Designed miniproteins, single chains, continued (3). Designs and how they scored, part 31

Each design is a single chain, and the fold is of that chain. pLDDT is the mean over its residues in the fold that is shown.

## One batch from the design tools (miniprotein)

Design m9053
Fold by ESMFold2-Fast:
Structure m9053 (fold): chain A 91 residues (1-91)
Amino acid sequence: MKEIEELEEQHKLDLENLEKYEKARGDKELVELAKKALEKLLEISKKLLEEGKIEEAYEFYRETRTKIGDALDKGDKKELEKIIEELEKEL
């Protein structure tokens, strides 16, 4: 499915950017939480795509990815942990 390949490619780019972020800022714990959140987001979004919920999958992916990015930029580990817990409930 091309839509799944698109999300997987975006995830790969996000992981590469997180490696650069870790080297620049040195906060390994923050980066690991962001990686976990993005991994769970990808899993849920792929399931939605497999169910034919293409628009819902893209909107959910975009909105949650933005929320993860905002928490990362603010150094908000507690917000990332909350996002991970919310995503785990959907898996």
Scores: mean pLDDT 84

Design m9054
Fold by ESMFold2-Fast:
Structure m9054 (fold): chain A 95 residues (1-95)
Amino acid sequence: SSSLDQARVDALTARMRALADAAGLDIPESEIRAMAELAVRAGMDEDDFLAAVEKGAKTKSVSVLVSHVTGAILRAVADNIPTRYDPRLGMVPDF
């Protein structure tokens, strides 16, 4: 990861921390940072990450928030995998 990626991770970590704190949710910063790192590596838009955090925070459950954010990150990874058409299988990942 580049120094620019670290700046993005720091920014997302701070914003997720602020949203979690506003919702009264105590999430270890190491877990928030890990999710921010995964989002940056997945090529996820900042707005999409923050929308997932906000939706999860409204549930007032740490486990549901983490599930919402990690689910959104996994969808971003899947969406950013190149795909090709295979005559037998349809659309498949092009690794």
Scores: mean pLDDT 81

Design m9055
Fold by ESMFold2-Fast:
Structure m9055 (fold): chain A 100 residues (1-100)
Amino acid sequence: MLPLPPEAAEGARLALDAAEAGGSREGVAGAIAAALQAVGVVIEGELGLLSKEEAEKEAKAAGEVAREAALKGGASEEEAAEAAELVAKGALEGALRGRE
C-alpha cells in the first residue's frame, strides 16, 4: 500500500495494462512514471512539504501522465480518464492523509 495508495496503484495498473495491450513501450514507461510521481506526491505530502493546493496540482500532474500512457496504448478517452482520476485521487488522498 504505502507509499502508493490503492487507488493510485489501480490507476497506474490500468494505464500499464492498456500500454502493454497496445504494445507501446513509451506508454509502459509513462505508466511507471505516473506511479513514481504518485509515490513522490504522497511522500512529499506526508513530510509536510506540500500545501493542499500544491498537492492537488502535483496529484493532477501524475494523473495526466497516466492518461497519456493509456492513450499511447490505444485506450479510449474514457479509460484514460479513469486511469488518470484514480492516480490523481489516490496520490492526493495519500498526500493529505496527515494534513499539512
Scores: mean pLDDT 82

Design m9056
Fold by ESMFold2-Fast:
Structure m9056 (fold): chain A 101 residues (1-101)
Amino acid sequence: SAEQAAAEVDKSDPAYRHGLTLAETVLEEALRRGLISEAEREAILAKIRNGEVLSPAEQALLERIVAAVAADRELAAEIVIEAARKENNEEAIKKAEEARK
């Protein structure tokens, strides 16, 4: 079940941690650009951190944010670079900055 699968998420997994950093970075940039409210950002992040299922409204909001990011190459590049900085991954930062050129 989705509830049981969420409860069994390995929070020490590097893939989980990277996904969480990307989600945090995407939602922070969405807030900065006025695509989401602070209350919506906090609610969605709390659910993601706890492995909870998003509501249909929260899922639709995330889909709109992802579509906006996919349409804007500079926004997508900034999100990848910022996520790499949060992870202190110097090689990923350099690679993302080179891809931006």
Scores: mean pLDDT 72

Design m9057
Fold by ESMFold2-Fast:
Parts: C-alpha cells; structure tokens; sequence
Structure m9057 (fold): chain A 86 residues (1-86)
C-alpha cells in the first residue's frame, strides 16, 4: 500500500504541469479509488468511483504525455497487486 501511495504522489506531481485543474482532479480521484481498493477502504471506494466516472470524460482531452504517465502508474500498480496475490 505505501509503495502505491508513493507512486501516486509521484504521478500527480508529474501530471500537475501537464493537466488543467479539472483533469488533474479527475485523475486524483481515480488514483484515490485505486488506493482505497488496494487498502480495503471499502467505505470510501464507491463514492470515489462515482466521482471518478462523472469526470472520466475529462480524460478524453488529456495529452499523450499525460496518458502515458497514467498508463505507467496503472501498470506498476497492477504488477504490485499481482505479486502480492502470489
């Protein structure tokens, strides 16, 4: 969980200069939903998912660089989760 939080912080810092505030907030909510799922924070996860979905259209306007950074984060989280399940 702590490693995923670290990766999330690094991702958001790298995205800040690339995204408008609303797009950055949509990504932040998606990241928080991922952390909540992995951390078993089920009480917050449904609310974060609903918010993320409402702002998902903002991702359509993301630059290629921002999309790449998000994909790298998702892939790294996936690897961490898969390794923990072994």
Amino acid sequence: VERIKELARELLERLEPLLEPLALEAIRLGVEATIATVGEDKARYPALLARQKALEDAEIELSEEARRLIEEFEEEVRKIVEEALK
Scores: mean pLDDT 62

Design m9058
Fold by ESMFold2-Fast:
Structure m9058 (fold): chain A 95 residues (1-95)
Amino acid sequence: SAAQAAAEKEAAALRDRIIKEGPTAKQLSELLVNTDDDAKLRAIAEAARYYADRLERQAREKEPRDLELDIEAGVFYIIAGVANAIIETRRRREA
C-alpha cells in the first residue's frame, strides 16, 4: 500500500541516520525506551540488526573466532528483537 511504502521510506531514512551516528548498544537501548513512533521503532530495529550482522561477520572472520564481538552482536540482536516485539504488539492491538 501507499501508506506502507511511505512508512518503509521514513524508517529507512531514520535507520540510515542512526547508522551514520554510530550509537553504542546502550545509546540505542536508551533511544528505544524513549520512543513510541512506529517508524522510529522500525528504524531502531533495522539499525540494531545492521550492527548485529556486521559484528557477527567480523567475529566469524577472525582466527580464532572473536567471542566478545559475538556477545556484542547478541546485545544488538536483543535490541532489534525488543523493538520488533513492540511494533508487532501495537499492530495486533490496532488491527
Scores: mean pLDDT 82

Design m9059
Fold by ESMFold2-Fast:
Structure m9059 (fold): chain A 64 residues (1-64)
Amino acid sequence: MKKAEVLEVEVLKLPEGMTEEQAKEKAEMAAQRDALSLPLGAEVEKTLEFPDGTVVKVKYRVVE
């Protein structure tokens, strides 16, 4: 099964009451879902904006 190997995670905006760890977990889960539709070995850098106002920049590689 393809997986996202997270290389970098940067929290750009954090809503009140949320921890950086929770924001990073949300970004990693989103990257993992995206990785399933991407070719093996692809490297992606994306800024993720969530409905709650969380903004996270994530860089990941698709691995087995």
Scores: mean pLDDT 81

Design m9060
Fold by ESMFold2-Fast:
Structure m9060 (fold): chain A 55 residues (1-55)
Amino acid sequence: SLSEELAKFVTKLEKEGKSDLEIRKELFKKYGLPEPPEEMSIGETVSRILEEEKK
């Protein structure tokens, strides 16, 4: 599922030593969404991607 793919992608970036902000930016770049605000959590970013794919 998309949720599992997102979890694997986040885990990969965490293993690469990327910060939460860098992980959020990479998620938005990969899925073609606008850059997240700095206060947005990874969980909120994942929720937005899932909502966009629902359309």
Scores: mean pLDDT 72

Design m9061
Fold by ESMFold2-Fast:
Structure m9061 (fold): chain A 86 residues (1-86)
Amino acid sequence: MEKEVQEVLESMRALIEKNGGKLTLTLSRYTTEFEEIVEREEELEVKTEEDLLAAAKRSLLVTAEEYEYLGLDERAERHRELAEKI
């Protein structure tokens, strides 16, 4: 497992524990001028380690889709590859 994947999972686990087993996925977009736009928020309940892996994978795929829409194809592909390794 890559260190980057491990760090993402560890960070997510800490956030989920802090929020009582719930994770909020925020779809955020960044423009060339560092404009932050929150388009949609989704709440996920994580009860098992299997749910944690699914949530992490989903977060990476959502982020990849966001970067793809912004024309940041290299970043989108990197996030997709990380999701595939989970």
Scores: mean pLDDT 73

Design m9062
Fold by ESMFold2-Fast:
Structure m9062 (fold): chain A 80 residues (1-80)
Amino acid sequence: MEYEEKVQKEYGKEMEELLKEMEKIKKEALENASDSEEQKELFLEKASPKIRRILELQREAVETGDDEKAFERIVELLKE
């Protein structure tokens, strides 16, 4: 297996998991609050770290031009 292909697979899986978590958070916000503004607040509070992670993944991928370095760096940053 090519190293590049392995990195892309891990990166894609992590991104998909983040997107699924975002979808779940949105659904929970809709179920846990009846008011639209309160639903938005709940969504943003729970989704903010996931959004930040997605943005960092995209930003590093663009800046470094290397999916492996972007993925590993972001994973390391988000552990703390």
Scores: mean pLDDT 63

Design m9063
Fold by ESMFold2-Fast:
Structure m9063 (fold): chain A 96 residues (1-96)
Amino acid sequence: GSKTLSPEKIAEELKLFDKLDKDKDGKLNLDEFTVLLKSLYRVSLTAEQSQEVFNFVTKLFGNGDGTLTKKEFQKILTDPKAGSKLLFAIAAAKAE
């Protein structure tokens, strides 16, 4: 079944977002997002697979500008449907 993360885990993941945001603009690019996925889900994706997952996430939760903001990431962590869609996108990218 789908699960939301605890408030404590959400806070930890948001702190990881801040650490990975190397340009300090409050947004993650593809490379930073790929590192975040490895830390959260222990998944290893190719550059193409990471691009597909990132595009899916930014279209679904962002404004389609090709970046993931901390606010959008928090929504993914707090919304069980969003978390499930992200995991599905990762699985689909790895399978195909």
Scores: mean pLDDT 72

Design m9064
Fold by ESMFold2-Fast:
Parts: structure tokens; sequence; C-alpha cells
Structure m9064 (fold): chain A 78 residues (1-78)
């Protein structure tokens, strides 16, 4: 059985992850520098680690962070 606190934490992490993934993608599409996305990237990695620490270790690039973030968000919705 999952605790209510665990469900709430996972939902919050998934919402934050979706938010940061969208920010990163928007900045890339707008042609902003890699330094401009670094803060959002760090926050996305932090949220990935909160949902799945193993997935967090696989993040090697900004593109990996967005891909893994979208996969984890979809998993929490399924």
Amino acid sequence: HMEELEREARRGAAENLEKYAKKIQDKIDSGESQQDVLYDYEKAVEAIRALDPSAGEKVKSVEDAVKIANELVERERA
C-alpha cells in the first residue's frame, strides 16, 4: 500500500518535472544559451531523482533530462 504522503510527493515531483521540461524545451526553441537552461536543467534532474534515483543517474545531457522527464511524467499518469 502506498501512503498518501508518497502519492502527494510523486504528484508534486511529476508536476514540477513537467514544468521544468517545458521551460527547458521553450528556451532551446527560443535559441537561448546552454547557460540559460542550466538552472532549469538542475531542477529537472532534482525532480527526476525524487521520482526515480536510477533514472537521475542516466541523465547526461539537457536532451536526456527532457526525454527522461517526459517518460517519468507519463509513467505517473498511467
Scores: mean pLDDT 75

Design m9065
Fold by ESMFold2-Fast:
Structure m9065 (fold): chain A 94 residues (1-94)
Amino acid sequence: MEKEKAEKEAQEKIAEMEKFTEQAIKELREGAKLYSPELTRKATENAVGSVGKLAEEYAKKLPEMKEKFLEAGKKLQKKIEEAGKEAVEEAEAA
């Protein structure tokens, strides 16, 4: 019972992390048109940190699903880092 509930909650929380990541990437891409490359880089670092903290909080709430949250967090952090690098390059080209 508890395991099934934890799995469902983990799936919902990972979906929240994915939505946060998609929103952060959109903001980074739009921000690149308005911000300097340095500000875009800092925004990227902040977004990476935020998703990492979400993964840690969810791992503490559902220890049985800790590895899934940490793995999802790392994958999403890489996506933000890659999008951020592209956004920084776009800001430099502007």
Scores: mean pLDDT 81

Design m9066
Fold by ESMFold2-Fast:
Structure m9066 (fold): chain A 79 residues (1-79)
Amino acid sequence: MEEQLRRMIAQYEAALAASKPEDHPKIREQLGAAYALLGEIYREKGKLEEAERYYEKALEIGGEEVVKETLAAIEELKK
């Protein structure tokens, strides 16, 4: 799963660079969700610092839905 997610992230980043501005929000949402999923994988492995970094990337890139979900995950990680 991890390797597939990294490949998907690379594809979404390339798509964001090549896409029209009107498509950017949808691509950013998908990219943010992929980073959040990668964060969950590292959290399950007990690598909490790496999980937090990926959640932060999801916040930087992702749309409003991803931001709310990811903020909750980060708070759970820190508490």
Scores: mean pLDDT 74

Design m9067
Fold by ESMFold2-Fast:
Structure m9067 (fold): chain A 98 residues (1-98)
Amino acid sequence: SAELERIAEGIRQVGEEMAKLAESAGLTDLAEKIRKAVDEMVEAIRAGDSEKLREATLKALKAIDEAIDQVTDPELRQKLVRLGMALAILATAAEMLL
């Protein structure tokens, strides 16, 4: 589906922005966890696997929540919150199309 591929690309872009923000805060391990979980989300969408998409989304959101908790800069924290919400919306849209 062209729609699913657009959502997968959106998830990848949002995930990379979040990982870079986490890295800028010195949270390199969390950035790696975010990238890995986002890669698993994209793989699940391409495989048509709703269960794996849900599992990968939960892993990504958990890593994002941990990054938000550790970030002291309010602007960076706000950006992570907004990107996390965008990721959740994209994941929900993908699940509805699977």
Scores: mean pLDDT 89

Design m9068
Fold by ESMFold2-Fast:
Structure m9068 (fold): chain A 73 residues (1-73)
Amino acid sequence: SEADKLLAELEKLAKQIKEAIKNKDWAKVEELLKQMDALLEKLGTLELTPEQQERLQKLVADIQAEAAKAFAE
């Protein structure tokens, strides 16, 4: 489905964002987050299954966890 294709692209982008965060490449993080926002806007026009919604929640949580580690004391 279109939603599955967008989720796969978002999951790939999330891995790139996590790598950029680990490398403290904040310029790259900003660029990738803008790309993520565009894909999320497209995904937001679609009706997601519970499984697809869980996939979205997991990729967001994974990015947030990596960011929290980078900004920890």
Scores: mean pLDDT 85

Design m9069
Fold by ESMFold2-Fast:
Structure m9069 (fold): chain A 111 residues (1-111)
Amino acid sequence: MKPSLEELADLLAESIVETVIRALNEGYSDDEIYFLVYLTAYHGLLYAMRELGLSFEEVEALGKRALEKTIQRLNERLKELGYSDEEIERVIELVKNAFEDALKAVRKLLA
């Protein structure tokens, strides 16, 4: 049974959110958090394309939706954990950049 785009986006978003929270708890640097988010997004998007047979258009839609869900959940979770609004904004920007770079890397495989 093929998972829905919403189900895949929820799974990818949750994976990224938990990766970020764990990395922050363990004292990882911004560069390390970037690479962990990049790898998680890259592998998730690549899996959707190669193993689940999604077209690149479907993978772009999945990526956009997963990023939107990641930002919403991460904002809520980090606030609950006592992070400042400034720290949350910085982390969200870092995650956005890593996710966008992962999507670009997946696109490059099709060139």
Scores: mean pLDDT 86

Design m9070
Fold by ESMFold2-Fast:
Formats: C-alpha cells, sequence, structure tokens
Structure m9070 (fold): chain A 70 residues (1-70)
C-alpha cells in the first residue's frame, strides 16, 4: 500500500539523516550536539509506532551512539 511505501521511505530517510548527524557529532559544539540529539529523539518518537521493532532498534542504537559522543 502507499502507506507502507511512505513508512519505508520515512525509515530510509531517518536512517540516512541519523547516520549523517552521528558522523558530524565530533565537529559540533556542545549546544549543537544537544539540539541534534533532541531532534533525533523527537524523530524516533514520531516514527517508532509506524515502524517494525527491528527498524526502531536500529534507529535507537544510532541515537544511543550520538548520546555517547555528547
Amino acid sequence: SMEEEEKEKAYEEALKDLKDWLKRMPTLSELEQKVVIKTAKAMLKYLAPKLSEEKVKELEEIVKEMEKLA
């Protein structure tokens, strides 16, 4: 269905964004790091009820790695 296609696209875009943000974390100020982590957590909260547990876990692990760098 189109809804499932939208969910898959949202997951792929989120995964790409989170990986890009994680890579950039060491170059950001402490304030910028906090803003990025807050944004990532908000995005994850929005997507979590729309995605499979496996996909949610993958995104959560990236956010957790970002928090370790902050």
Scores: mean pLDDT 84

Design m9071
Fold by ESMFold2-Fast:
Structure m9071 (fold): chain A 74 residues (1-74)
Amino acid sequence: MKEKAKEGVKKLQEELKKLVSDEEAKELTEEVVRKAVTKAAREEAPKLGVSEEEVERGVELVVEEFRKLMELAK
């Protein structure tokens, strides 16, 4: 389980580098993940017709999953 979580963290870090700076992606904090996901969601929200409340809800779900992944990887 811990090994698979560490692999997931590495893949997440690679995806974050596409949305934020390499420096921020390496820090791999909840703040960086929230920032990256919020940025991506807000860029897509007008195209998808989703509300700001739906964006906030989605961002929180992603941050919760990230928190669980980081706990497993430690």
Scores: mean pLDDT 73

Design m9072
Fold by ESMFold2-Fast:
Structure m9072 (fold): chain A 77 residues (1-77)
Amino acid sequence: MIEELAREIKERAPPILKKAGLESELPAFLARVEEAARAGDLLGLLLYAAELAKLEGNEEKAKELLEEAKKLAEERA
């Protein structure tokens, strides 16, 4: 799950950030995603996936990902 989610985020990030005019942020964004994946930080990955969904204009997906992140954070404080 974690590795698959990180891979999906890294694959989707370049076109999304470029479309949003944030291509200069891509290396830093990818570095954060890789760090989260190495640390097993599912919460961080969900937050990064939500950020991409917002940039895509997919508000429904962003909301779902944020709710999942909130549940995870509250369960494992």
Scores: mean pLDDT 81

Design m9073
Fold by ESMFold2-Fast:
Structure m9073 (fold): chain A 67 residues (1-67)
Amino acid sequence: MEETRRVAREVAEKLREIGDLWNRYVSAKKTVLEQERNKKLGGDTSDLEKAREEYERAKKELDSRRG
């Protein structure tokens, strides 16, 4: 029954990959929201652009897996 273990490993890898993409997306979105809030309060948002780039990258990767 080597086939069963091989399939289970492949499924586990795909689920881990999707989970990692979701965690990256959520973290990036949270960072963008926090930076946007800081911007509205007049705080330093020097990393806002990097946060937006990471969010867009994570979103595109997640969308490519869901489509």
Scores: mean pLDDT 75

Design m9074
Fold by ESMFold2-Fast:
Structure m9074 (fold): chain A 73 residues (1-73)
Amino acid sequence: ARRQELIDAIVKAANAALNGDPEKATEYVRKAAELGGIPDEEAERLVKRFAEAAKNKDVTGASQAAGELARLA
C-alpha cells in the first residue's frame, strides 16, 4: 500500500510539473516525502527525474527512476 501510494504521488507530482502547475507539484512532492520517509529534497529529485524522462520520452531514465523508487519503498 505505502509503495503504491508513494509511486502514485511521485507520478502525480511529475505530471503536475509537466503541466506547469508548480503548486500541485509541490503538494505531491511533500506527500511522497511523507509516504517514503525521505526528505522533501530527495522526493523532489525523484520527481525531476521522472518529469525529465517523460519530457524526453526516455524510457531507460524512467525505468531507472522507478527502480530507485522501489528501493526507497
Scores: mean pLDDT 72

Design m9075
Fold by ESMFold2-Fast:
Structure m9075 (fold): chain A 83 residues (1-83)
Amino acid sequence: SKEEIDAARKRYEEALKRYQELKNDPNASKEEIIKALKELGDAAVRYLDLLAKHSGEENKFLLDLQRRAFQLRVEKEIEEIKK
């Protein structure tokens, strides 16, 4: 529903803001940043999945590609932070 999409978008926006704040905080731990990245990944995937369910076939394909690309970028960033 539109309400579910709006809620998922808000969760994604809040997760992105938290990650950006932690990334720019010199006192933030690696664990806090990784936790924020995982939440950002989960929130983005949920939002994109909901958009895909309510989109035409061409848009569903593009949204699936965006979802996969975002997941890979988040995983790579987490691995780099862990080093």
Scores: mean pLDDT 84

Design m9076
Fold by ESMFold2-Fast:
Structure m9076 (fold): chain A 74 residues (1-74)
Amino acid sequence: MESLEKIREVGEKGIAQVRAAKTAEEALAIKDKTMEELSKLLSQTPSKDRQEATKIIGETIAEMNAIIAELQKK
């Protein structure tokens, strides 16, 4: 449970930082850092929680990608 809460926290922080980014390049750099941290947390997640963790990470990536796509439309 604590590992899932930390994954959500890191994901929400990453999304907030991507939303605050001024350029698509900056947003991509933030996404890469967030992905690296989430991958590390996923490797530490117990097997029973891994499916839920993967879903949260997938939703986080999708949200970040949507924001980056909007920045790229400039």
Scores: mean pLDDT 82

Design m9077
Fold by ESMFold2-Fast:
Structure m9077 (fold): chain A 78 residues (1-78)
Amino acid sequence: GPAAEKAVENGIGADAEFAASTLLSHGLVSGKEAQEAMEFAIKENDGKVGEEGARKLVEASTGPDEKVAQAMADAKKG
């Protein structure tokens, strides 16, 4: 839905490790899922979240899409 697409857009260009840790700190993803999505995002675009990495981080998240979108925005801003 719109919130999930916004989460993907917000995540693109964030530091991959920081994006994963932000989702973890907000309780939106578990350690294993965050680690796997982070490893993909790091490999995709040299440590910066690309489009596919952003989608995997959002897909790994189990929280509400609106909270995921905010967490990804926070991660990108630093």
Scores: mean pLDDT 80

Design m9078
Fold by ESMFold2-Fast:
Structure m9078 (fold): chain A 96 residues (1-96)
Amino acid sequence: HMEERTVPVEELEKALREAAERAGVDPSIIDMARKLAEQSGADEAVIRVGEDGSIVVEFRDAKTGRTLGVLVASRVDPENPERAAVGAFVTAGLPE
């Protein structure tokens, strides 16, 4: 029972916070997603939430539809809330 939502990057923090709360993922991923959006120059994000509590955020250029980066986060362990399981991947074409 996956959820998928496309949002403008300006709404990314709000949409991702809602998804993280539902999935039990640490909100620290929001800061990482925001930095990736800024670094990639993305103006659109696709947020996917798996029934296992994983979250995937795909950063896109809305003008071209190109994927500029991907953030993957897993459900955080409540015993170790300071340690979010997060991976980030960026594609070719990003400015330094």
Scores: mean pLDDT 68

Design m9079
Fold by ESMFold2-Fast:
Structure m9079 (fold): chain A 70 residues (1-70)
Amino acid sequence: GPPRNLMEYLERLARDIVERLRLPEEWEGRILDILRSTVTEPEDVATLTAEDLVRAGLSRELAERIAAYL
């Protein structure tokens, strides 16, 4: 499984995404679950595409906004 410290990093990242994109707080858990399914190492975050996020369950519009932010 992913390293323990990666989960803490992804929790902070999901919270930051929600805050920066002005999403409702209830989206934090959903985005965290998606990041957990797409990221195996911290370095993977910089290489995430909108298509990766769509395959993980985000809408195209939200996936493109998040990928552009990352």
Scores: mean pLDDT 80

Design m9080
Fold by ESMFold2-Fast:
Structure m9080 (fold): chain A 85 residues (1-85)
Amino acid sequence: SVLDEEREEMKKWLEEIYKISKEDFDKAFLQVENNNLTEEQKKIVEIAKEISDLRNKIYQEAIKEGKTLTEDEVLEKIKEYFKNN
């Protein structure tokens, strides 16, 4: 499904940027609906939301400039953002 594809993309980005394993991401998001998150899992969810917001801003800027970005190009822009902060 589209939601599963978005989850896989987020897992890749969290692993690349924050070194959060895909398994830890899956465990955190499995528990979101049950309101039974550990403090570590809450941080994973928080970081995922921040990346999602940044991704949306990057896509909006690309649309404004008439550009189409690949997933890898967006990931590189996100990595650059975190290197400069």
Scores: mean pLDDT 73

Design m9081
Fold by ESMFold2-Fast:
Formats: sequence, C-alpha cells, structure tokens
Structure m9081 (fold): chain A 78 residues (1-78)
Amino acid sequence: SMLEQILQEAGRLVQEMLEAGEQVPELREEFTERAKELEHRVLQAAAEGVEAARRALDELRRTYEEMMRKAQELLERK
C-alpha cells in the first residue's frame, strides 16, 4: 500500500540519520532526538491518512538533507 511505502522510506531515512550521528559523536544526541521526533510525526500522520503521511515524509526528507549536510561539514568532507 502507499502507507507501507511511505513508512518504509521514512524508516530508511531515519536509519541513515542515526548512522550519520554515530560517525559524528558531537551530533549523535541531536541526530537521535531529531530522527525519533520525525519518525513519530510520520507514524502519527499515517494514522490520519495517506496525504498527511506524505506531508510528514516530505518534512522528514527536507530535514534529513539539512542534517546530512551539517554532518558532512563537520567532517570537512563534501
């Protein structure tokens, strides 16, 4: 279903954020908290419907991109 695809994608992004946090100890706590919060928002939105879940996933994706960029900047690798 569409909801399953959204939840699978959200889980993948969350997992990648957690992995990046492990590589940058200074950001580990922040990344873990943000990842859990965003995952919870997607799960909550999924209960409301597909459209709400898609909106939450889009927000998660945007935040994911920003956090990944921040991690790379701290590692001084682009």
Scores: mean pLDDT 83

Design m9082
Fold by ESMFold2-Fast:
Structure m9082 (fold): chain A 78 residues (1-78)
Amino acid sequence: GPKSITVTLPDGTTFTVTSGDPAKLVALDLTLLGYAIDSGKSYYLQTPDGQKYASVLKAADEAPEGAVLFLKLGPTVP
């Protein structure tokens, strides 16, 4: 079934979206891409325990239910 994830920006702003709401998920993806472009960097999302996701779309697919993700600027390595 659809799961909920929360993305946290460095300023403390949060966005909550479900994997079952593609319109809101795409809107959030574009918002995060805009943030990365404005910074001159790429982005990735990271949980408090260090798990990384290349995009909010990947996080919505692969992260656990209720995951809290932090926006990070820079390349996802390796």
Scores: mean pLDDT 77

Design m9083
Fold by ESMFold2-Fast:
Structure m9083 (fold): chain A 64 residues (1-64)
Amino acid sequence: MSKEEILELAKKFAEWYKKTYGKDLSTLSDEERIRLTRYFLENVLDIALPPEDVKEIAEEAKKL
C-alpha cells in the first residue's frame, strides 16, 4: 500500500472516530487506536489489510 493511500485511510478513520464518539484520537492508547483502526477498516469500509498496514494507518491518524 502506498503512503498516500495510508494517509487517506488515516484521515477517514480520524473523522469517523470523531463523528461516532464525539472525541479526538488523542484520548486513545496506542493499542486501542490500532484495534479501532482494524475495526473501522473491516466493519465500516469492508477492507482487509495486513497488520503492518493497520499499524501504519493508526500511527498516521495519531499525527492528525
Scores: mean pLDDT 83

Design m9084
Fold by ESMFold2-Fast:
Structure m9084 (fold): chain A 85 residues (1-85)
Amino acid sequence: MISREELEKEVDRALIIMALAVLKNIAKQRGDEETAELYDRAIDAVAAGNYKEAAQLVRELAERHQGTDDARLAELVAKKIEELA
């Protein structure tokens, strides 16, 4: 039996991965392949349970794009990843 806490963490992990995929696609649409690859690495880190590394990477990407809506979403996602750790 999956505990309620484990189920909630699994749902949060799935939502975080979806949000990171959105940020990756936005970077690709802008031709920023480096940023898209870094978001892919963040997705892999979250999927592997490496939340500390994923949060750090997403925060660095948010700083790089400071002042954009993408950066605001990235900051929110980084906070959610930190809550899973």
Scores: mean pLDDT 83

Design m9085
Fold by ESMFold2-Fast:
Structure m9085 (fold): chain A 90 residues (1-90)
Amino acid sequence: KIEFIKKAAISLAEGFLAQLEKDKFPQSYIDQVRELLEKLRKATTKEEFIKVVEELIKLMDEIAKKYKLSKAQQDFRNALKILLEELKKL
């Protein structure tokens, strides 16, 4: 159950990263998302996983404050928020 949610979160984070790269967002944000994605891949406990997803959502919220997100970027962000709530219920 947790492993499927982890794979879904990784796929959503990869999709968000790809859209930031396509839309030529500042390299500093791209690098921060890549770092968190790597931490997400390495997370082995539910607690580590929740922490990294929360950090990723926080970063997405910071990007959204400074830049208008595309529909695709916003959809990935909203899907990750839903996944985080499901993770907290496990």
Scores: mean pLDDT 83

Design m9086
Fold by ESMFold2-Fast:
Structure m9086 (fold): chain A 73 residues (1-73)
Amino acid sequence: MQKGRDLYQQMLKQGGADLQRSGDARAAAIERDLRAGDPDTVARIVAEVRSTGGGLVDGVLRAARLRDAALRS
């Protein structure tokens, strides 16, 4: 299952820079919330990033990693 997540991560990295340029403040908020490690918060952030429709952001990468960790737990 790691291969699928690696592909997703690479896609996020490719579009992450563009999204960060447009949403630096949002990225900071995402980092803060992801640091809390709350699954509900992570889900909300992922939905918010998806709603932007433009590329991907560092926050989505962290959200994916948190979900991966939760699945392993």
Scores: mean pLDDT 54

Design m9087
Fold by ESMFold2-Fast:
Structure m9087 (fold): chain A 92 residues (1-92)
Amino acid sequence: SEAAEDVYKSVKEELEKLIKSGDLEKAYEAGVLLGDALNYATEEVREAALKAIREAAKKDPEIALAVLEGALSSLTDEEVKKKLEELKKEIE
């Protein structure tokens, strides 16, 4: 999906900026916005965002965990929430 590829690139670029800054509060805030978006996203877009976060976690687990905590705070879709909670557990 073109939308999924665009989301992957956008989320990856934002995560790289957050890693470079080391700003955990900004990472959490970005996560909150991402969680809100993922509530209404297609499965392909959700998987694209999760892939970008998983890759970021290999470079900087603290930034990735801050983003996941933010996303979990705004996420209401139980299926996506479970996937993010599982990913968080893998990184911890």
Scores: mean pLDDT 86

